# Designed miniproteins, single chains, continued (2), part 49

Each design is a single chain, and the fold is of that chain. pLDDT is the mean over its residues in the fold that is shown.

## One batch from the design tools (miniprotein)

Design m5679
Fold by ESMFold2-Fast:
Structure m5679 (fold): chain A 98 residues (1-98)
Amino acid sequence: STFEQQLAEAEARARELARELGLSEEETEALLRAVRKLLELGEEAVEEAIAKYDEEAEKAAADKSIDKKEKMEELLRKVLTELVGEEEAEAWLKALRL
């Protein structure tokens, strides 16, 4: 499949998800921008961004005194913001119900 075909399929799925979740038009457009940016960056760039926070994620998983859901959401927000930008990252997190 071409990049254009992969993007069209991903955007179609993102629009269906946004509709199911009741996202606004602005949130839907931000989610679509996030999908496009992630596909354009490719797997290696995404893996590199995640790797920057792996140590913090492992440390958080071992710590029983912290809200692990909140800490993992914080780390995921940092990764996504670096990759796609703040507005797009928030739309993606809403789509994941985090």
Scores: mean pLDDT 73

Design m5680
Fold by ESMFold2-Fast:
Structure m5680 (fold): chain A 63 residues (1-63)
Amino acid sequence: MTEEELIEALMRLLDLDDPETPITEANAGLVRQAVELITGRTVPRAVLARLGNIRALARYLLS
């Protein structure tokens, strides 16, 4: 899975149009669920806050 493929999968599940969309308190729970569904990984909320957006999250998940 490439970074772009992961971004597209996350955006599709979250109904987002922009990979630079901020990860906020309002969407962090849904972002965590989407990551678990796609990758099987659990990402702590504090890590999501530091990453800040979907593109940074995808890069982190593939490192």
Scores: mean pLDDT 82

Design m5681
Fold by ESMFold2-Fast:
Structure m5681 (fold): chain A 99 residues (1-99)
Amino acid sequence: MDIEEAKKGIKEVNEELEKREAQARAFGDSLIAAGTPEQAPRYRSLADMRIAEARGEAAKKIKELAEKNPVTKDELISYADGLEGAAKGLAERARQAAA
């Protein structure tokens, strides 16, 4: 269990998450620009659901890295739990906005 390998893995997960969140926002913005103002809340909801999914997947990958590095396991699990909480919060708000 190499701390440097864990750091590299976390960096790769964070870079992929940032990329996926940017793509989700661009997707939502594109739909809003092409649609009517009345459709904008639904399209924002769709973008938020994609961001929530990306955060959930990133959290899972970080937890997998934590299991391979006991020295930083608690910090990595705490960070992943924060991402899962943020994902669930976004998904719930997105559902409420779509209703």
Scores: mean pLDDT 81

Design m5682
Fold by ESMFold2-Fast:
Structure m5682 (fold): chain A 93 residues (1-93)
Amino acid sequence: SEAEKRKAMRELLEAVFEEDEEEALEKIREILKKYKREEHLPAMEEAIREYRRLRELDEEVAEAVREALLAEGAELPPEVERRAEEAEREILE
C-alpha cells in the first residue's frame, strides 16, 4: 500500500533525524522490524551516519534538509542547497 509505504518512510526519516545516535538506531531497528523490512537496516545505519556528518559540517543545512524532507518534499532554498552540495563533497572525501 502506498499509504503504508509513506507512513513507514516518515517514521524512518523521523528516526534518522533523532539527536541521539543510539536512540536513532534503536528506533530504526524497531520500525524495520514492525514493517518486516530488516533487510534495509545497513542502508538506514548509513543514512544516520551521513546525516550526522552533515550536521557536524553544517548544522543549519542539516536542519533545513530535515525540515524539507519531513514536510513531504519541500524545496530547499538555493543558498541551503549550495551549502548542502559543499557538505556532500566534504563527506565523500
Scores: mean pLDDT 73

Design m5683
Fold by ESMFold2-Fast:
Structure m5683 (fold): chain A 85 residues (1-85)
Amino acid sequence: SMDDQYNQLLDQFFDDVNNIRDQSIRNGDSLDTHRRRVTELGDRYMRQVRRIASGDQDRIQQGQRQIQGAVDYSVRKYEQDRRDS
């Protein structure tokens, strides 16, 4: 179903966002570099959301909120991690 595809896509996105943060920590990346990577990831996943949920505006809006929220959280968390180091 579309719901199954959507949920699977979001689960993969959350895994990928966490992997990018772990990579940024290992590499000692700047906040700007981390922000760019996670934003580009979010944009890529939003293209997949629009493809899967084509014509379902409510689903696209839900995906946009969840993806943007996770991007923002990843950036904020990485900024905090850098301050605490």
Scores: mean pLDDT 88

Design m5684
Fold by ESMFold2-Fast:
Structure m5684 (fold): chain A 84 residues (1-84)
Amino acid sequence: DEALIEEAADQLGSLSEEERQKLAEQLRGQGEVAKSLGADEAAELAFKAGELLENAKTPEQLREAARLALEADRALERWLAEKA
Protein backbone atom coordinates (compact mmCIF):
# COMPACT_ATOMS: atom_id res chain seq x y z
CA ASP A 1 0.00 0.00 0.00
CA GLU A 2 2.74 2.49 0.94
CA ALA A 3 4.65 1.55 -2.24
CA LEU A 4 1.60 2.29 -4.43
CA ILE A 5 1.02 5.60 -2.62
CA GLU A 6 4.67 6.60 -3.10
CA GLU A 7 4.55 5.70 -6.83
CA ALA A 8 1.33 7.68 -7.30
CA ALA A 9 2.72 10.67 -5.37
CA ASP A 10 5.86 10.64 -7.54
CA GLN A 11 3.72 10.61 -10.70
CA LEU A 12 1.55 13.48 -9.40
CA GLY A 13 4.69 15.49 -8.57
CA SER A 14 5.85 15.15 -12.19
CA LEU A 15 2.61 16.67 -13.58
CA SER A 16 2.37 20.25 -14.84
CA GLU A 17 -0.09 22.64 -13.17
CA GLU A 18 -2.47 22.19 -16.13
CA GLU A 19 -2.23 18.39 -16.01
CA ARG A 20 -2.81 18.42 -12.23
CA GLN A 21 -5.95 20.58 -12.62
CA LYS A 22 -7.30 18.27 -15.35
CA LEU A 23 -6.70 15.23 -13.14
CA ALA A 24 -8.46 16.96 -10.21
CA GLU A 25 -11.41 17.68 -12.52
CA GLN A 26 -11.48 14.01 -13.61
CA LEU A 27 -11.49 12.88 -9.96
CA ARG A 28 -14.45 15.17 -9.23
CA GLY A 29 -16.24 13.78 -12.30
CA GLN A 30 -15.63 10.23 -11.09
CA GLY A 31 -16.98 11.29 -7.68
CA GLU A 32 -20.19 12.60 -9.26
CA VAL A 33 -20.66 9.33 -11.18
CA ALA A 34 -20.01 7.27 -8.02
CA LYS A 35 -22.49 9.43 -6.10
CA SER A 36 -25.18 8.96 -8.78
CA LEU A 37 -24.68 5.17 -8.53
CA GLY A 38 -24.93 5.21 -4.72
CA ALA A 39 -21.25 4.47 -4.09
CA ASP A 40 -21.12 7.17 -1.41
CA GLU A 41 -17.75 6.22 0.18
CA ALA A 42 -16.01 6.16 -3.21
CA ALA A 43 -17.63 9.50 -4.13
CA GLU A 44 -16.52 11.21 -0.89
CA LEU A 45 -12.93 9.97 -1.26
CA ALA A 46 -12.77 11.03 -4.93
CA PHE A 47 -14.03 14.55 -4.10
CA LYS A 48 -11.47 14.89 -1.30
CA ALA A 49 -8.66 13.63 -3.54
CA GLY A 50 -9.58 16.12 -6.28
CA GLU A 51 -9.80 19.06 -3.87
CA LEU A 52 -6.47 18.24 -2.22
CA LEU A 53 -4.71 17.63 -5.57
CA GLU A 54 -5.91 21.01 -6.91
CA ASN A 55 -4.60 22.82 -3.80
CA ALA A 56 -1.44 20.76 -3.09
CA LYS A 57 1.76 22.79 -2.57
CA THR A 58 3.99 20.28 -0.71
CA PRO A 59 5.16 16.69 -1.32
CA GLU A 60 3.24 15.66 1.80
CA GLN A 61 -0.01 17.05 0.36
CA LEU A 62 0.62 15.26 -2.96
CA ARG A 63 1.18 12.00 -1.04
CA GLU A 64 -2.12 12.51 0.82
CA ALA A 65 -3.91 13.25 -2.48
CA ALA A 66 -2.45 10.03 -3.93
CA ARG A 67 -3.59 8.06 -0.86
CA LEU A 68 -7.16 9.40 -1.12
CA ALA A 69 -7.29 8.72 -4.88
CA LEU A 70 -6.17 5.11 -4.37
CA GLU A 71 -8.70 4.67 -1.54
CA ALA A 72 -11.45 6.06 -3.79
CA ASP A 73 -10.54 3.59 -6.55
CA ARG A 74 -10.51 0.67 -4.09
CA ALA A 75 -13.83 1.72 -2.55
CA LEU A 76 -15.46 1.86 -6.00
CA GLU A 77 -13.99 -1.55 -6.95
CA ARG A 78 -15.34 -3.09 -3.72
CA TRP A 79 -18.76 -1.50 -4.31
CA LEU A 80 -18.90 -2.80 -7.91
CA ALA A 81 -17.83 -6.30 -6.81
CA GLU A 82 -20.65 -6.39 -4.23
CA LYS A 83 -23.19 -5.47 -6.94
CA ALA A 84 -21.93 -8.04 -9.47
Scores: mean pLDDT 81

Design m5685
Fold by ESMFold2-Fast:
Structure m5685 (fold): chain A 64 residues (1-64)
Amino acid sequence: SREQQQQVLMRVTNWISSQPGVSPDELSELTQRARDVIDENRDTLTPEQLYEKALELVEKLLKE
């Protein structure tokens, strides 16, 4: 559901915000990337799988 998708996005955004050294611009970019992953996979993945997939992507981007 839309509410479940929003909850997943909020959880990812909160995780990003808890990381040290993340700038406001990086937070905005990573949040948008997470939203794109959620939107692309919303019909095929569960909320838990969406969270895991979005989190893996933002963790990878932060390590680059």
Scores: mean pLDDT 81

Design m5686
Fold by ESMFold2-Fast:
Structure m5686 (fold): chain A 69 residues (1-69)
Amino acid sequence: SEAERLIRAARQMLESGSAPEYSEEAIRYAREGKVEEAKRMLTLGTAELDRGSPDPRSQAQAARELARL
């Protein structure tokens, strides 16, 4: 389901140690069925990941997971 994809993408960001507050909110919204809010949180989290990520591979993986949504 779309919610499962959003949860997986958010967990990926948490595993990377990036934007935990946005990742946690994305998981919460996705579990509540608020898919659009979850997508917004992931977009904000990805922006933080892009701004501060020390690893280009982690950035690329997060972007690929979001592109699958």
Scores: mean pLDDT 68

Design m5687
Fold by ESMFold2-Fast:
Structure m5687 (fold): chain A 73 residues (1-73)
Amino acid sequence: MPEELSRQSERMSRAAEESGLDEASRLFRQGSERARQGDVETARRLVEQGERLVQEAAQRDPSVLRRFIEAAE
């Protein structure tokens, strides 16, 4: 569902920005835009890339994951 993926990616983009993860935020924003255009495959790929960056940042600083999860609510 492109609209659901778009909304989820938009929330994740804001959460990443609030957590200081600018590159992840950019990827989630691009994913949301692609989902809105109906390019669901590219959108999923971009979201997965952003999620990997969040996980890598959380491995360096566990507080990042907590902030990201709270901001994504």
Scores: mean pLDDT 80

Design m5688
Fold by ESMFold2-Fast:
Structure m5688 (fold): chain A 76 residues (1-76)
Amino acid sequence: SLLEELLEENRPKLLEAIKNKDEEEIKKLTSAPTSLLEKLFEKLKEGNVDPEELVEKLLELDRRLAEGKEYVEPEL
């Protein structure tokens, strides 16, 4: 599907942005709400995150939102 193609195109870009702690690039690559992004940026500053696990959580959230499902905040 087009959605899966877009998510997979964003996967390596989002992983790089998370590893680089590039807040502006992360904001461009995900549909996550500002409240979740603020929490994510705090966790990135703390260094208490696995970048690959974060990518999977953000992509799954973006998939759910694109499908019109209710927002459920993932654990970071």
Scores: mean pLDDT 82

Design m5689
Fold by ESMFold2-Fast:
Structure m5689 (fold): chain A 74 residues (1-74)
Amino acid sequence: SIADQVYAYLTEKLGDEALARAFYDKYVAGRPERVQQALLDKLKNKLSNRETAEKYGIPLGYLSAAFSGRIRGE
């Protein structure tokens, strides 16, 4: 699934399975397919937050929150 691919890239990017799981649960799980596709494209192709937001029509604030380095308590 798209979600499974996002989780795999998160594990690679973060180098920590617990951090990848926390990110997945907060920002990926239960989200619309368009959001999951946006996150996959961003991780796979190293897109900026702005480029991803513009390409997929998702809020820049969502991507900034997700990728600002805070996974817990934000």
Scores: mean pLDDT 78

Design m5690
Fold by ESMFold2-Fast:
Structure m5690 (fold): chain A 65 residues (1-65)
Amino acid sequence: SKFVAGALLAIGLGTESGKHEVKVEERDGKLIVTLASSSPEARKLLEEILRRLEELGLEAEGRQL
């Protein structure tokens, strides 16, 4: 489904460098992407992930730990 594709995209982008831990959950037709990272680039990466998910027609929410 489109949610599985979106989750795989978020995980792939979020874990590319091994610097971040990414968790993706689907709740009530919405993807919740949680990025655990102390890196200063984490916020921009999360924003990029959310932008690409929205371009796929998915509702998404980002959380940074």
Scores: mean pLDDT 76

Design m5691
Fold by ESMFold2-Fast:
Structure m5691 (fold): chain A 55 residues (1-55)
Amino acid sequence: GEAYERGYRGGYALGEGLGAAAGVQLSMRFADEAETEEQKAAALGGADGAALAPG
């Protein structure tokens, strides 16, 4: 749904911007705290963005 799409896009952009190590740590914290579909999508997007960030 829209909440998932918004969360994923936002998380991905954040993860990509923070870089691999920092983005992964942040995404793990958000995943642990995530209660909504949007928050869970943001955690997943952040992890994906961080993992695929240029070194």
Scores: mean pLDDT 67

Design m5692
Fold by ESMFold2-Fast:
Structure m5692 (fold): chain A 67 residues (1-67)
Amino acid sequence: MFPGAVRFWRRREDALADIAQAEAAGKKTVLVSLSPETFEELLRKYGLRWGETLASPSDTVIVLYAD
């Protein structure tokens, strides 16, 4: 199983909660803010939905949110 993850949240509060949980679990974290349009493009490109988790070979949990 991949050690890292990429997660997509519509709301900043959900993204911040995810980061807090990942940090409590001892994971490296990155928080990224993107426009709603950029998010729609990414979800379409990867066939993903809001709140979905994409497994990553990185040891880092990357959390993205719309702003």
Scores: mean pLDDT 74

Design m5693
Fold by ESMFold2-Fast:
Structure m5693 (fold): chain A 99 residues (1-99)
Amino acid sequence: MTKEEAYERLLKAVREAIEKLKNSTDPEEIRLAAVAVTGALERLKRLTPESKKDEVIELANEAIEALKQAKARSTDPEVQATLDEAIKRLKEIIEELKK
């Protein structure tokens, strides 16, 4: 796999996780999507070329919004805690990408 192919696959993984966060009502699926989006954006932070940083920052902000919406729909405190941790980590990733 080339670095470019890895980058495109990670973008797809983030977008798929965002769709699950927006559309799922299953607490376990929401929890796994939050973990998946965080992991994919951590890898993207290391692989993202300078010319694509703004695109990844926009995608991370979309993921934060999806996580906030999933938290508002969730009644499970463990799921809510996982979503809060993901939101905090994605905000840190955005600040690191801005450097």
Scores: mean pLDDT 85

Design m5694
Fold by ESMFold2-Fast:
Structure m5694 (fold): chain A 78 residues (1-78)
Amino acid sequence: MFEKLSPFKYRDKVRNEDVIILAEKEIGDKILILTASGELFVVDKKNPEKVERLPVRGIPADLSEPILLDPAEVYARA
């Protein structure tokens, strides 16, 4: 389960660890989150406790920021 700590940081309450995000994109009632590890998650706005991991190896530009974002650069921009 993800809890938003900042625009580019979430806490996984199940594993009790911080997750750094490179980009997020809102699509209808869902939010797509790209992590620094290259994982894609989907969060339902009505059930934010439910987080689904998508088995994807790349992200289309229309769904997120360019795939070559440095987390440190993204944090400096925020």
Scores: mean pLDDT 56

Design m5695
Fold by ESMFold2-Fast:
Order: structure tokens, then C-alpha cells, then sequence
Structure m5695 (fold): chain A 97 residues (1-97)
């Protein structure tokens, strides 16, 4: 299910990060966050999206997409201020990617 896929993608991200592949790690952390979000594991989704954001180049699509996903996750938690903030940061980042 979505939780098992999220855990598999997190593990792939951790393996790539350990190898110094920060872009590859960010890609898999974003996928992990997305699958945690599908499973309604919103806190876990946030953690994985934040890892993707920390490792992705700021001019990359992974960075802007991860910010957008973080904003959407905060909307689902009813945290409108955080949702608006990260949604705006994602739009601004997308202009550089």
C-alpha cells in the first residue's frame, strides 16, 4: 500500500544521500512524502518533503514541487498560514526552475 511504498522510497532516498547523491535523494524523499500523504500520514509526509527541500537545488523542479506538496499537506491539516507560505515559496521557486 501507500505506507509500504513511502517507506521503500524513504530508504532509497537515505541510500542515495549516503552516497552523496543529494538530487537523487531529494527525488525519492519527495515520492515518499507523496505516498505518506496518500495514506493520510501527514506529519510523516511533511518530514519527507522537508528533507527533499533541504537537499534539492533551489532552481530545481524537485525543490519547487516539494514546496508545493508541503503547502498542500498543510492545507489538509487545516494550517492555512503555513499552506499559503509554502505555496507562495513553491510558485516563486518554479520561476527559477
Amino acid sequence: GSIELAEEYRKKGEELEAQGDNIGAAYYYRLSGKHYSYAKKLEEAIEEYEKAISLAPKDSRIYSDSLGNLGTTYTRMGKDEESDKYGEEGVEASLKS
Scores: mean pLDDT 87

Design m5696
Fold by ESMFold2-Fast:
Structure m5696 (fold): chain A 70 residues (1-70)
Amino acid sequence: VPPIGLPVPSDSGVPDGATGVITGVRPEGDRVRVTVQLDDGSTLVVDLPREVADALGARVGAPARIVVVD
């Protein structure tokens, strides 16, 4: 299964192209809080609009690749 390209802000401190696994997906109204365990051992939390998270297929256990947006 190809990794999900997960958009994160440049101020997140995570390098572009970092890989990991989604460990949490929590719906909060019109947004979804996605938790990613990165391969370097760090944890990243990303808040996405619900429609974006749904379109990307964000789910627990899915491989993710970080896409830094400027």
Scores: mean pLDDT 79

Design m5697
Fold by ESMFold2-Fast:
Structure m5697 (fold): chain A 98 residues (1-98)
Amino acid sequence: SMEKKYEIGKKAAELGVEIVRDDYKERTQKAEELRKTLSKEEVDALIEQIKKDYQERVREIVAAVGNYDEAIKLFEELSKRYPEKAKEMIDLVKEMKK
């Protein structure tokens, strides 16, 4: 049934959210550390590429849960104990909704 497929998709999204959130945070932090050695243009381009790569993963999560507001709630709920890890990813999802 469609309901069963939706529930499986939502559970897969929940399992994927923490991995996507933590990996995005780590990659963006490593890119920001390069500002000490690389030009502003080079670091900004690297961060933009990282954002584009993760936008596709966010679209898959949005498709699984139905909409951007539910995806944002899912990231916030699964990140209550580690809000600092979720901020950059939640900001990305909110920007994609606009």
Scores: mean pLDDT 72

Design m5698
Fold by ESMFold2-Fast:
Structure m5698 (fold): chain A 62 residues (1-62)
Amino acid sequence: DFMARFYLALGKRYEKLGDYENAAKWYELAASFGDKEAYINLAKVYRKMGQEEKAKEWEKKA
């Protein structure tokens, strides 16, 4: 899906900038379009933000 890929790319961009809060927002949008890579990346950024329970929730979906 083009939209899933687009939101995933935005999430990766914000993650590279260290903006994990905005990266998570874009990864959540990509995941809502069924991108399993977004679920894994979302778990990673939640861990970097210290939100372990949210990270585990997204890992279960991947």
Scores: mean pLDDT 82

Design m5699
Fold by ESMFold2-Fast:
Structure m5699 (fold): chain A 73 residues (1-73)
Amino acid sequence: GEVTVYGPTGERARNAALAAASLGGGRVVEEGEHSAVGEVKDNRAAQAARGAARLGGGEVVEESETRAVVKVN
């Protein structure tokens, strides 16, 4: 599964995606100026995203079994 993180900077997004990857048993696979994507185990995307949002000071804006989207501040 995947967790996509959007933030004010790529560094903030990457740090939250690293947290999601750590919690979801995966890795960061993509980085942008305001985004990062973490691959996680299937069925872990929602839980990993909630943890990343908590750690990054943001919110989960979309979730499913295999995909979630987080915005961090």
Scores: mean pLDDT 84

Design m5700
Fold by ESMFold2-Fast:
Structure m5700 (fold): chain A 100 residues (1-100)
Amino acid sequence: SELLAVLEEVIEREEKALEELKEKNAPEEVIKHVQDHVEALRQALADARAGRLGPAQVAQILEEHIKGLKDVAEKYPEVKELLEEQIKFYEEALAKIKAL
């Protein structure tokens, strides 16, 4: 499933970003925010695998995550560049899901 493949790729990228944030000693609020995103995406993947979640609902989750990351990036300039890379990846994933 293209939807499942995109979700798995987003989770892997988010986990990599989380590791990099920890290496840079990012603020705990930033680390927790990204950890919450990973948890939500893992739940979305489980629900999508079970047929309980489709492309439209996943797109909404990604849009909400993009908005949240933009807010955090404005509050924490020291991690803004890393979070902006993550936002771009989310926007690319969102475009793929909207094309389904």
Scores: mean pLDDT 89

Design m5701
Fold by ESMFold2-Fast:
Structure m5701 (fold): chain A 65 residues (1-65)
Amino acid sequence: DSERSMRAAQKAAESVGVKAEARPGPGGAGVTLYGADDKQALEATMMASMAAAEEGGDATVYPLD
């Protein structure tokens, strides 16, 4: 379910303390991060990917400085 994967990925990324927007994309969710440092970007990417995978999808993360 792409909507559940997308919502799960966005919430996981936001739990790291970064602003995130999730959109449906090929194979799952595209998640954009705003203002994340290197550590936050890495943690958000891992958490978003795991959350999306639990819903049967995938997440691709795009950090924007």
Scores: mean pLDDT 77

Design m5702
Fold by ESMFold2-Fast:
Structure m5702 (fold): chain A 61 residues (1-61)
Amino acid sequence: EVILDPEAVERVEKRLKALDVANEGFDAGLSKEEILEKVIEETGLPREEAEFIVDQVEATR
């Protein structure tokens, strides 16, 4: 990518928030599905992107 899309910057910020929400959910003992729903609700990310982030968090624990 040779140019920066402002929307891409906003999406990165949402992903960082999603990572935080997912980590909190796992720490609280929520199920993966519950965490996924919470991430979508808190960030507004598409389900497939939220699922990818939740999977990454699970893999790093």
Scores: mean pLDDT 76

Design m5703
Fold by ESMFold2-Fast:
Structure m5703 (fold): chain A 92 residues (1-92)
Amino acid sequence: SLEEREEELLERAKEEGRRLAEELDSEEKVKELEAKAKEIAERQKALEERMEELLENGSLTPEDLEEALEVGYEAAKLGVALGLLKEKKAAE
């Protein structure tokens, strides 16, 4: 089901986000990640608006849903990585 796919993607995003956080050893890399997170958040918002329009017009395709899942995965991954970095810095 779609819900099962979303849960699997979220678990993968958590694992990849944790791995990404381990690789971030400088403030410059953290700032780059924060910039990417902002970019993906704006893309996610634009995609949600587009999907709502496509749904209202009866033009929504499985490909549109797949793009939404991919953008959601990237947003979750970056969010986990940044969250873990903030926790690590607070513990130091």
Scores: mean pLDDT 79

Design m5704
Fold by ESMFold2-Fast:
Structure m5704 (fold): chain A 60 residues (1-60)
Amino acid sequence: EPPDLDPEELLRRAEEREAAGDYEGAASWYDLLLEVFGDTLSEAERAEIRAKLERARARA
């Protein structure tokens, strides 16, 4: 668990898991990012993260 929930940190962790082939872990981090920070993110940012989440879920 991260000590502080930060959208940049959550995105970094998701991308790190995805790069390692941990698509289930990556999907969990992307999903958490959208759930916790969806209201803080721009429409473009939400759309990009949602696309990454769907990609990770498809490979998981």
Scores: mean pLDDT 78

Design m5705
Fold by ESMFold2-Fast:
Structure m5705 (fold): chain A 100 residues (1-100)
Amino acid sequence: SQSLLEQYKQQMDELTQEIIQATQNGDYQRALELLDQFEELVDQALAELTDKNAKLELLQHAIDQYMKILKEGSDNKPIILRLIGLILRYIGEMLDIELE
């Protein structure tokens, strides 16, 4: 399912660009809604992917995208805290997968 992984990564990249644009425009409500959509997409991808290495690659990609949003997007405290929470959540998911 490498093609499925690449499809999810592309959708994550598109959401990353939309979130950065929303934050740069000061549309913080839209940015938070898009972050919720991003989290739902990651959770869907984790449920659909069967390969351990594909799940780990997906989670690393999601974390990298959240880090990009932190660097390029916003100094808004609610968005920063939401991004930190998502990063910590998915680091935990990676550790759980590695220990299985």
Scores: mean pLDDT 88

Design m5706
Fold by ESMFold2-Fast:
Structure m5706 (fold): chain A 99 residues (1-99)
Amino acid sequence: SEEEKLLKELLEAVRELVELVEEHARAPSPELRARIYELGAKINELGKKIQELLGDSEKGKKLLELLGEIGRLLARAEETGEWDVEGLREIAKKIEEIL
């Protein structure tokens, strides 16, 4: 279904984001930072599709809340240089448990 495809794409994007943030925290680079923010933008676009397809469901509401937490984490990292890898892993795990 369209829902299954969207949720699979979201899960793959979130998992890739965790890997990139872990790599950047270990060995910071401008190239990794650029990839992280590009992936963040992709996740934001997937969030818009989730809002359209599932926004009225409890599942959709929980997913959108968790995606908002990812956005806040990335914004804080951009402003402060502090990358909350453990916080991102916890958010990713919660997304996997919902999917």
Scores: mean pLDDT 86

Design m5707
Fold by ESMFold2-Fast:
Structure m5707 (fold): chain A 73 residues (1-73)
Amino acid sequence: MELVASLDSGARAIAASAAHELALLGINDPEEARKAVLKGMSGEAGEKAAEAVEALLRDGYSAREAAQLLASR
């Protein structure tokens, strides 16, 4: 949750979109989620988005729940 709170609006929007795509693909494994996000977006923004999504999945959220949390806050 702390990583989500520290994201700027741009990184959060990217993370929310990535989590939504992961939910559509049925990917809820933190490692697979991280790889998928980094395949779609490289660089600092991609790394921050991947870290935030990975952290939420490790905290027990599904990709769908992570997407909603990132979009709502």
Scores: mean pLDDT 75

Design m5708
Fold by ESMFold2-Fast:
Structure m5708 (fold): chain A 68 residues (1-68)
Amino acid sequence: SAAELKELEEKKAELKKEVAERQDEINNRLHNAKTQEEVDAILAEAKRLSDEYKKQMEELEKKRAELG
């Protein structure tokens, strides 16, 4: 239905906003990092979050396709 499609688009927009806010946090943490170990830890976390975000977005895209 149109209502379900709108809800999915809103969830996609919400995820994009969360990604942008998280990217700002990661950038601030990288800017304040003083050791290579801190940098490596932050980048590892960013990679994990990126992979999770991609999976969530793919699931929403699939649900949208199933609704027509």
Scores: mean pLDDT 83

Design m5709
Fold by ESMFold2-Fast:
Structure m5709 (fold): chain A 77 residues (1-77)
Amino acid sequence: SPLEEKLKEGYKLIKSDPEKAKELFKEVLAEAKKKNDLDMAKAALLGLMEVELVMNPDADRAKLHQEALKKLEEIKK
């Protein structure tokens, strides 16, 4: 799947190119929302969390995880 390959590319780039990883995860999340693909949306939201943790080492992992789950519930409606 093109979305699965884009998601994989994002995860590979988190440490080496976090801005590129972030853009890939945003694209995956947008397409997952259109398709109501909750598994793909969750994976993209968790990827965005990992990018934030790399870009901000003082970020609270537990707080970011809670925010990601809240965003996922908003997508489920």
Scores: mean pLDDT 86

Design m5710
Fold by ESMFold2-Fast:
Parts: C-alpha cells; structure tokens; sequence
Structure m5710 (fold): chain A 79 residues (1-79)
C-alpha cells in the first residue's frame, strides 16, 4: 500500500509541475491538493493514480497513462 501511495503522490506532483510550466495554475494547484490528500487517504491515492493517468494521456504520454490506470485498478481492489 505505501508504495502505491508514494507512486500516486509522485505522479500527481509531476503532473502539477507540467501544468505549472504550461501556465495552467488552477489544474496544477488541484493536483497538488490531491497529492496532499493522497498521503492521508488510500482512496484518494487511487483517485490520484486515475487523475494522473488522464493528465498524462492529455499530455500525449499514453503508455505512462495506461500503466497508471492499471495500477489504480489493482489498488482499488485493496480498498
């Protein structure tokens, strides 16, 4: 579980940084808040993995998005 939470937080923060560089401050802040909540709540970590997956798909990184979606499905079964 901890490794999944750590991955979710890392992915959310990476997405936040990319959106900040694109000038999308509201999206970046949203992902930062989700990362903070994911540290305290496994359900939020699973949502974070899905949100990161969709963001990476939006950024054109479909292989990374697919991997995160698969991890989110696995983590959901542990809740």
Amino acid sequence: MKSIIDLAVKSLLEVSEKYKKLGKDKKAKSFEKMAEMAKKNPATAVQGLRASSEAFKDLGEEDKAKKLEELAKQAEELL
Scores: mean pLDDT 80

Design m5711
Fold by ESMFold2-Fast:
Structure m5711 (fold): chain A 98 residues (1-98)
Amino acid sequence: MAEPEDIEAGLAKLEAEVGPEAAEEARRRIEELGREPRTVNAVLLAVYIIATFGLGPEEAERVLELLLAGDRTGFAELVAAKAKERGIYPNEEIGAFP
């Protein structure tokens, strides 16, 4: 259940993993959409994916919509496509790890 403590813990973890800008965006979205557990979890996961893959505004809204709708297939396809982009075209000159 989305207690204020759980929301703050989720935002703190998000900030630690993807930075303070992402945590502030997640807080703003939670205030807009409500503090229901499903909504909070959808927003936190969406912002994490958006920050991790560097998604543009249109893709960001799509990720959030898919998670709020419970469209696990659409979400999985989008994440798989972005993971493939990251894995196939890494910064070979700097991060030589694929």
Scores: mean pLDDT 73

Design m5712
Fold by ESMFold2-Fast:
Parts: structure tokens; sequence; C-alpha cells
Structure m5712 (fold): chain A 76 residues (1-76)
């Protein structure tokens, strides 16, 4: 649930919050909801960027999601 990720973010558990947002983003892509996938992917990246130690993970996640979204758009 997106709500659970929001709760983890509020608790300062940025990596765990990002993981849940990213999982929900991938599920949205499989359902064809590209707008929701973009929103959730953005939240995942922002959660990782909130911790300076996770900056490289944030950049990697952003590139991965851009690739997955491009593939989803090409198939529909």
Amino acid sequence: LEKKADELYAQGKYREAAELYYEQARKALKQGDIEKALQLAGKAVQALLADPALREEAIRLEKEMQQLIAEALAEQ
C-alpha cells in the first residue's frame, strides 16, 4: 500500500519507503497505469534522495524506471 510507504518515509526509513513506492510503481506499469507509475517512481527517487548515503541508489532507480516506462509505452 502507498500509505505504508508514506508512513515509513515519515519515520525516516527512506530506503524502505523507496522500496515500497518502487514496487507499487512496477505494479502500476503492469496494469497499464503509466501516470500512477510515474508518480510512485518519483516518490521512490525522492525518498532515496532524502538520505545523502542513498544518492547513487536514487540515480540508478531513476534510470531503471525511465527504461521500464519507455518499454511499457512502446508496447501500448
Scores: mean pLDDT 79

Design m5713
Fold by ESMFold2-Fast:
Structure m5713 (fold): chain A 83 residues (1-83)
Amino acid sequence: SISQDYIDSFTTVVRQLGDQLGIDQDIVDQMISSSQRFADAIQNGDGDRATQAAQQMNDTMNQMAKQAGISVSQLVDMMTQIS
């Protein structure tokens, strides 16, 4: 199961990165909310909701990367460096 501590850490990383890259707060909030929905769906064994949340996370990740002017791969690398 995914712990709340893990989600809290992810939220901190996403907000910090959003601030550093000048990403709109609304996009950052979408990433955080979709990751929380994904975690909740996995915890509850809801595969359909997990798939929908994962798709929303993927779409939001692309929006974050585009706004920052970097690739999705670079964005993911930066997230792993912060965490």
Scores: mean pLDDT 81

Design m5714
Fold by ESMFold2-Fast:
Structure m5714 (fold): chain A 59 residues (1-59)
Amino acid sequence: MDKLKEKIKAVNKELSKKDKVTVDEEKKILDSHGLSSAQVSAVSLIAAELGEKSPFTVP
């Protein structure tokens, strides 16, 4: 779990350096960090259930 959280933080940090990101670019960034869009969404849902703030917003 902690490893996934750190990867999401890294992705969020990389995305925050870009003003605009296409869906394809976001997918590539996620894939480069070993994360799928579905995996990021799942972590966000789990964080919401635990009352925690997600480090990354998934559309």
Scores: mean pLDDT 61

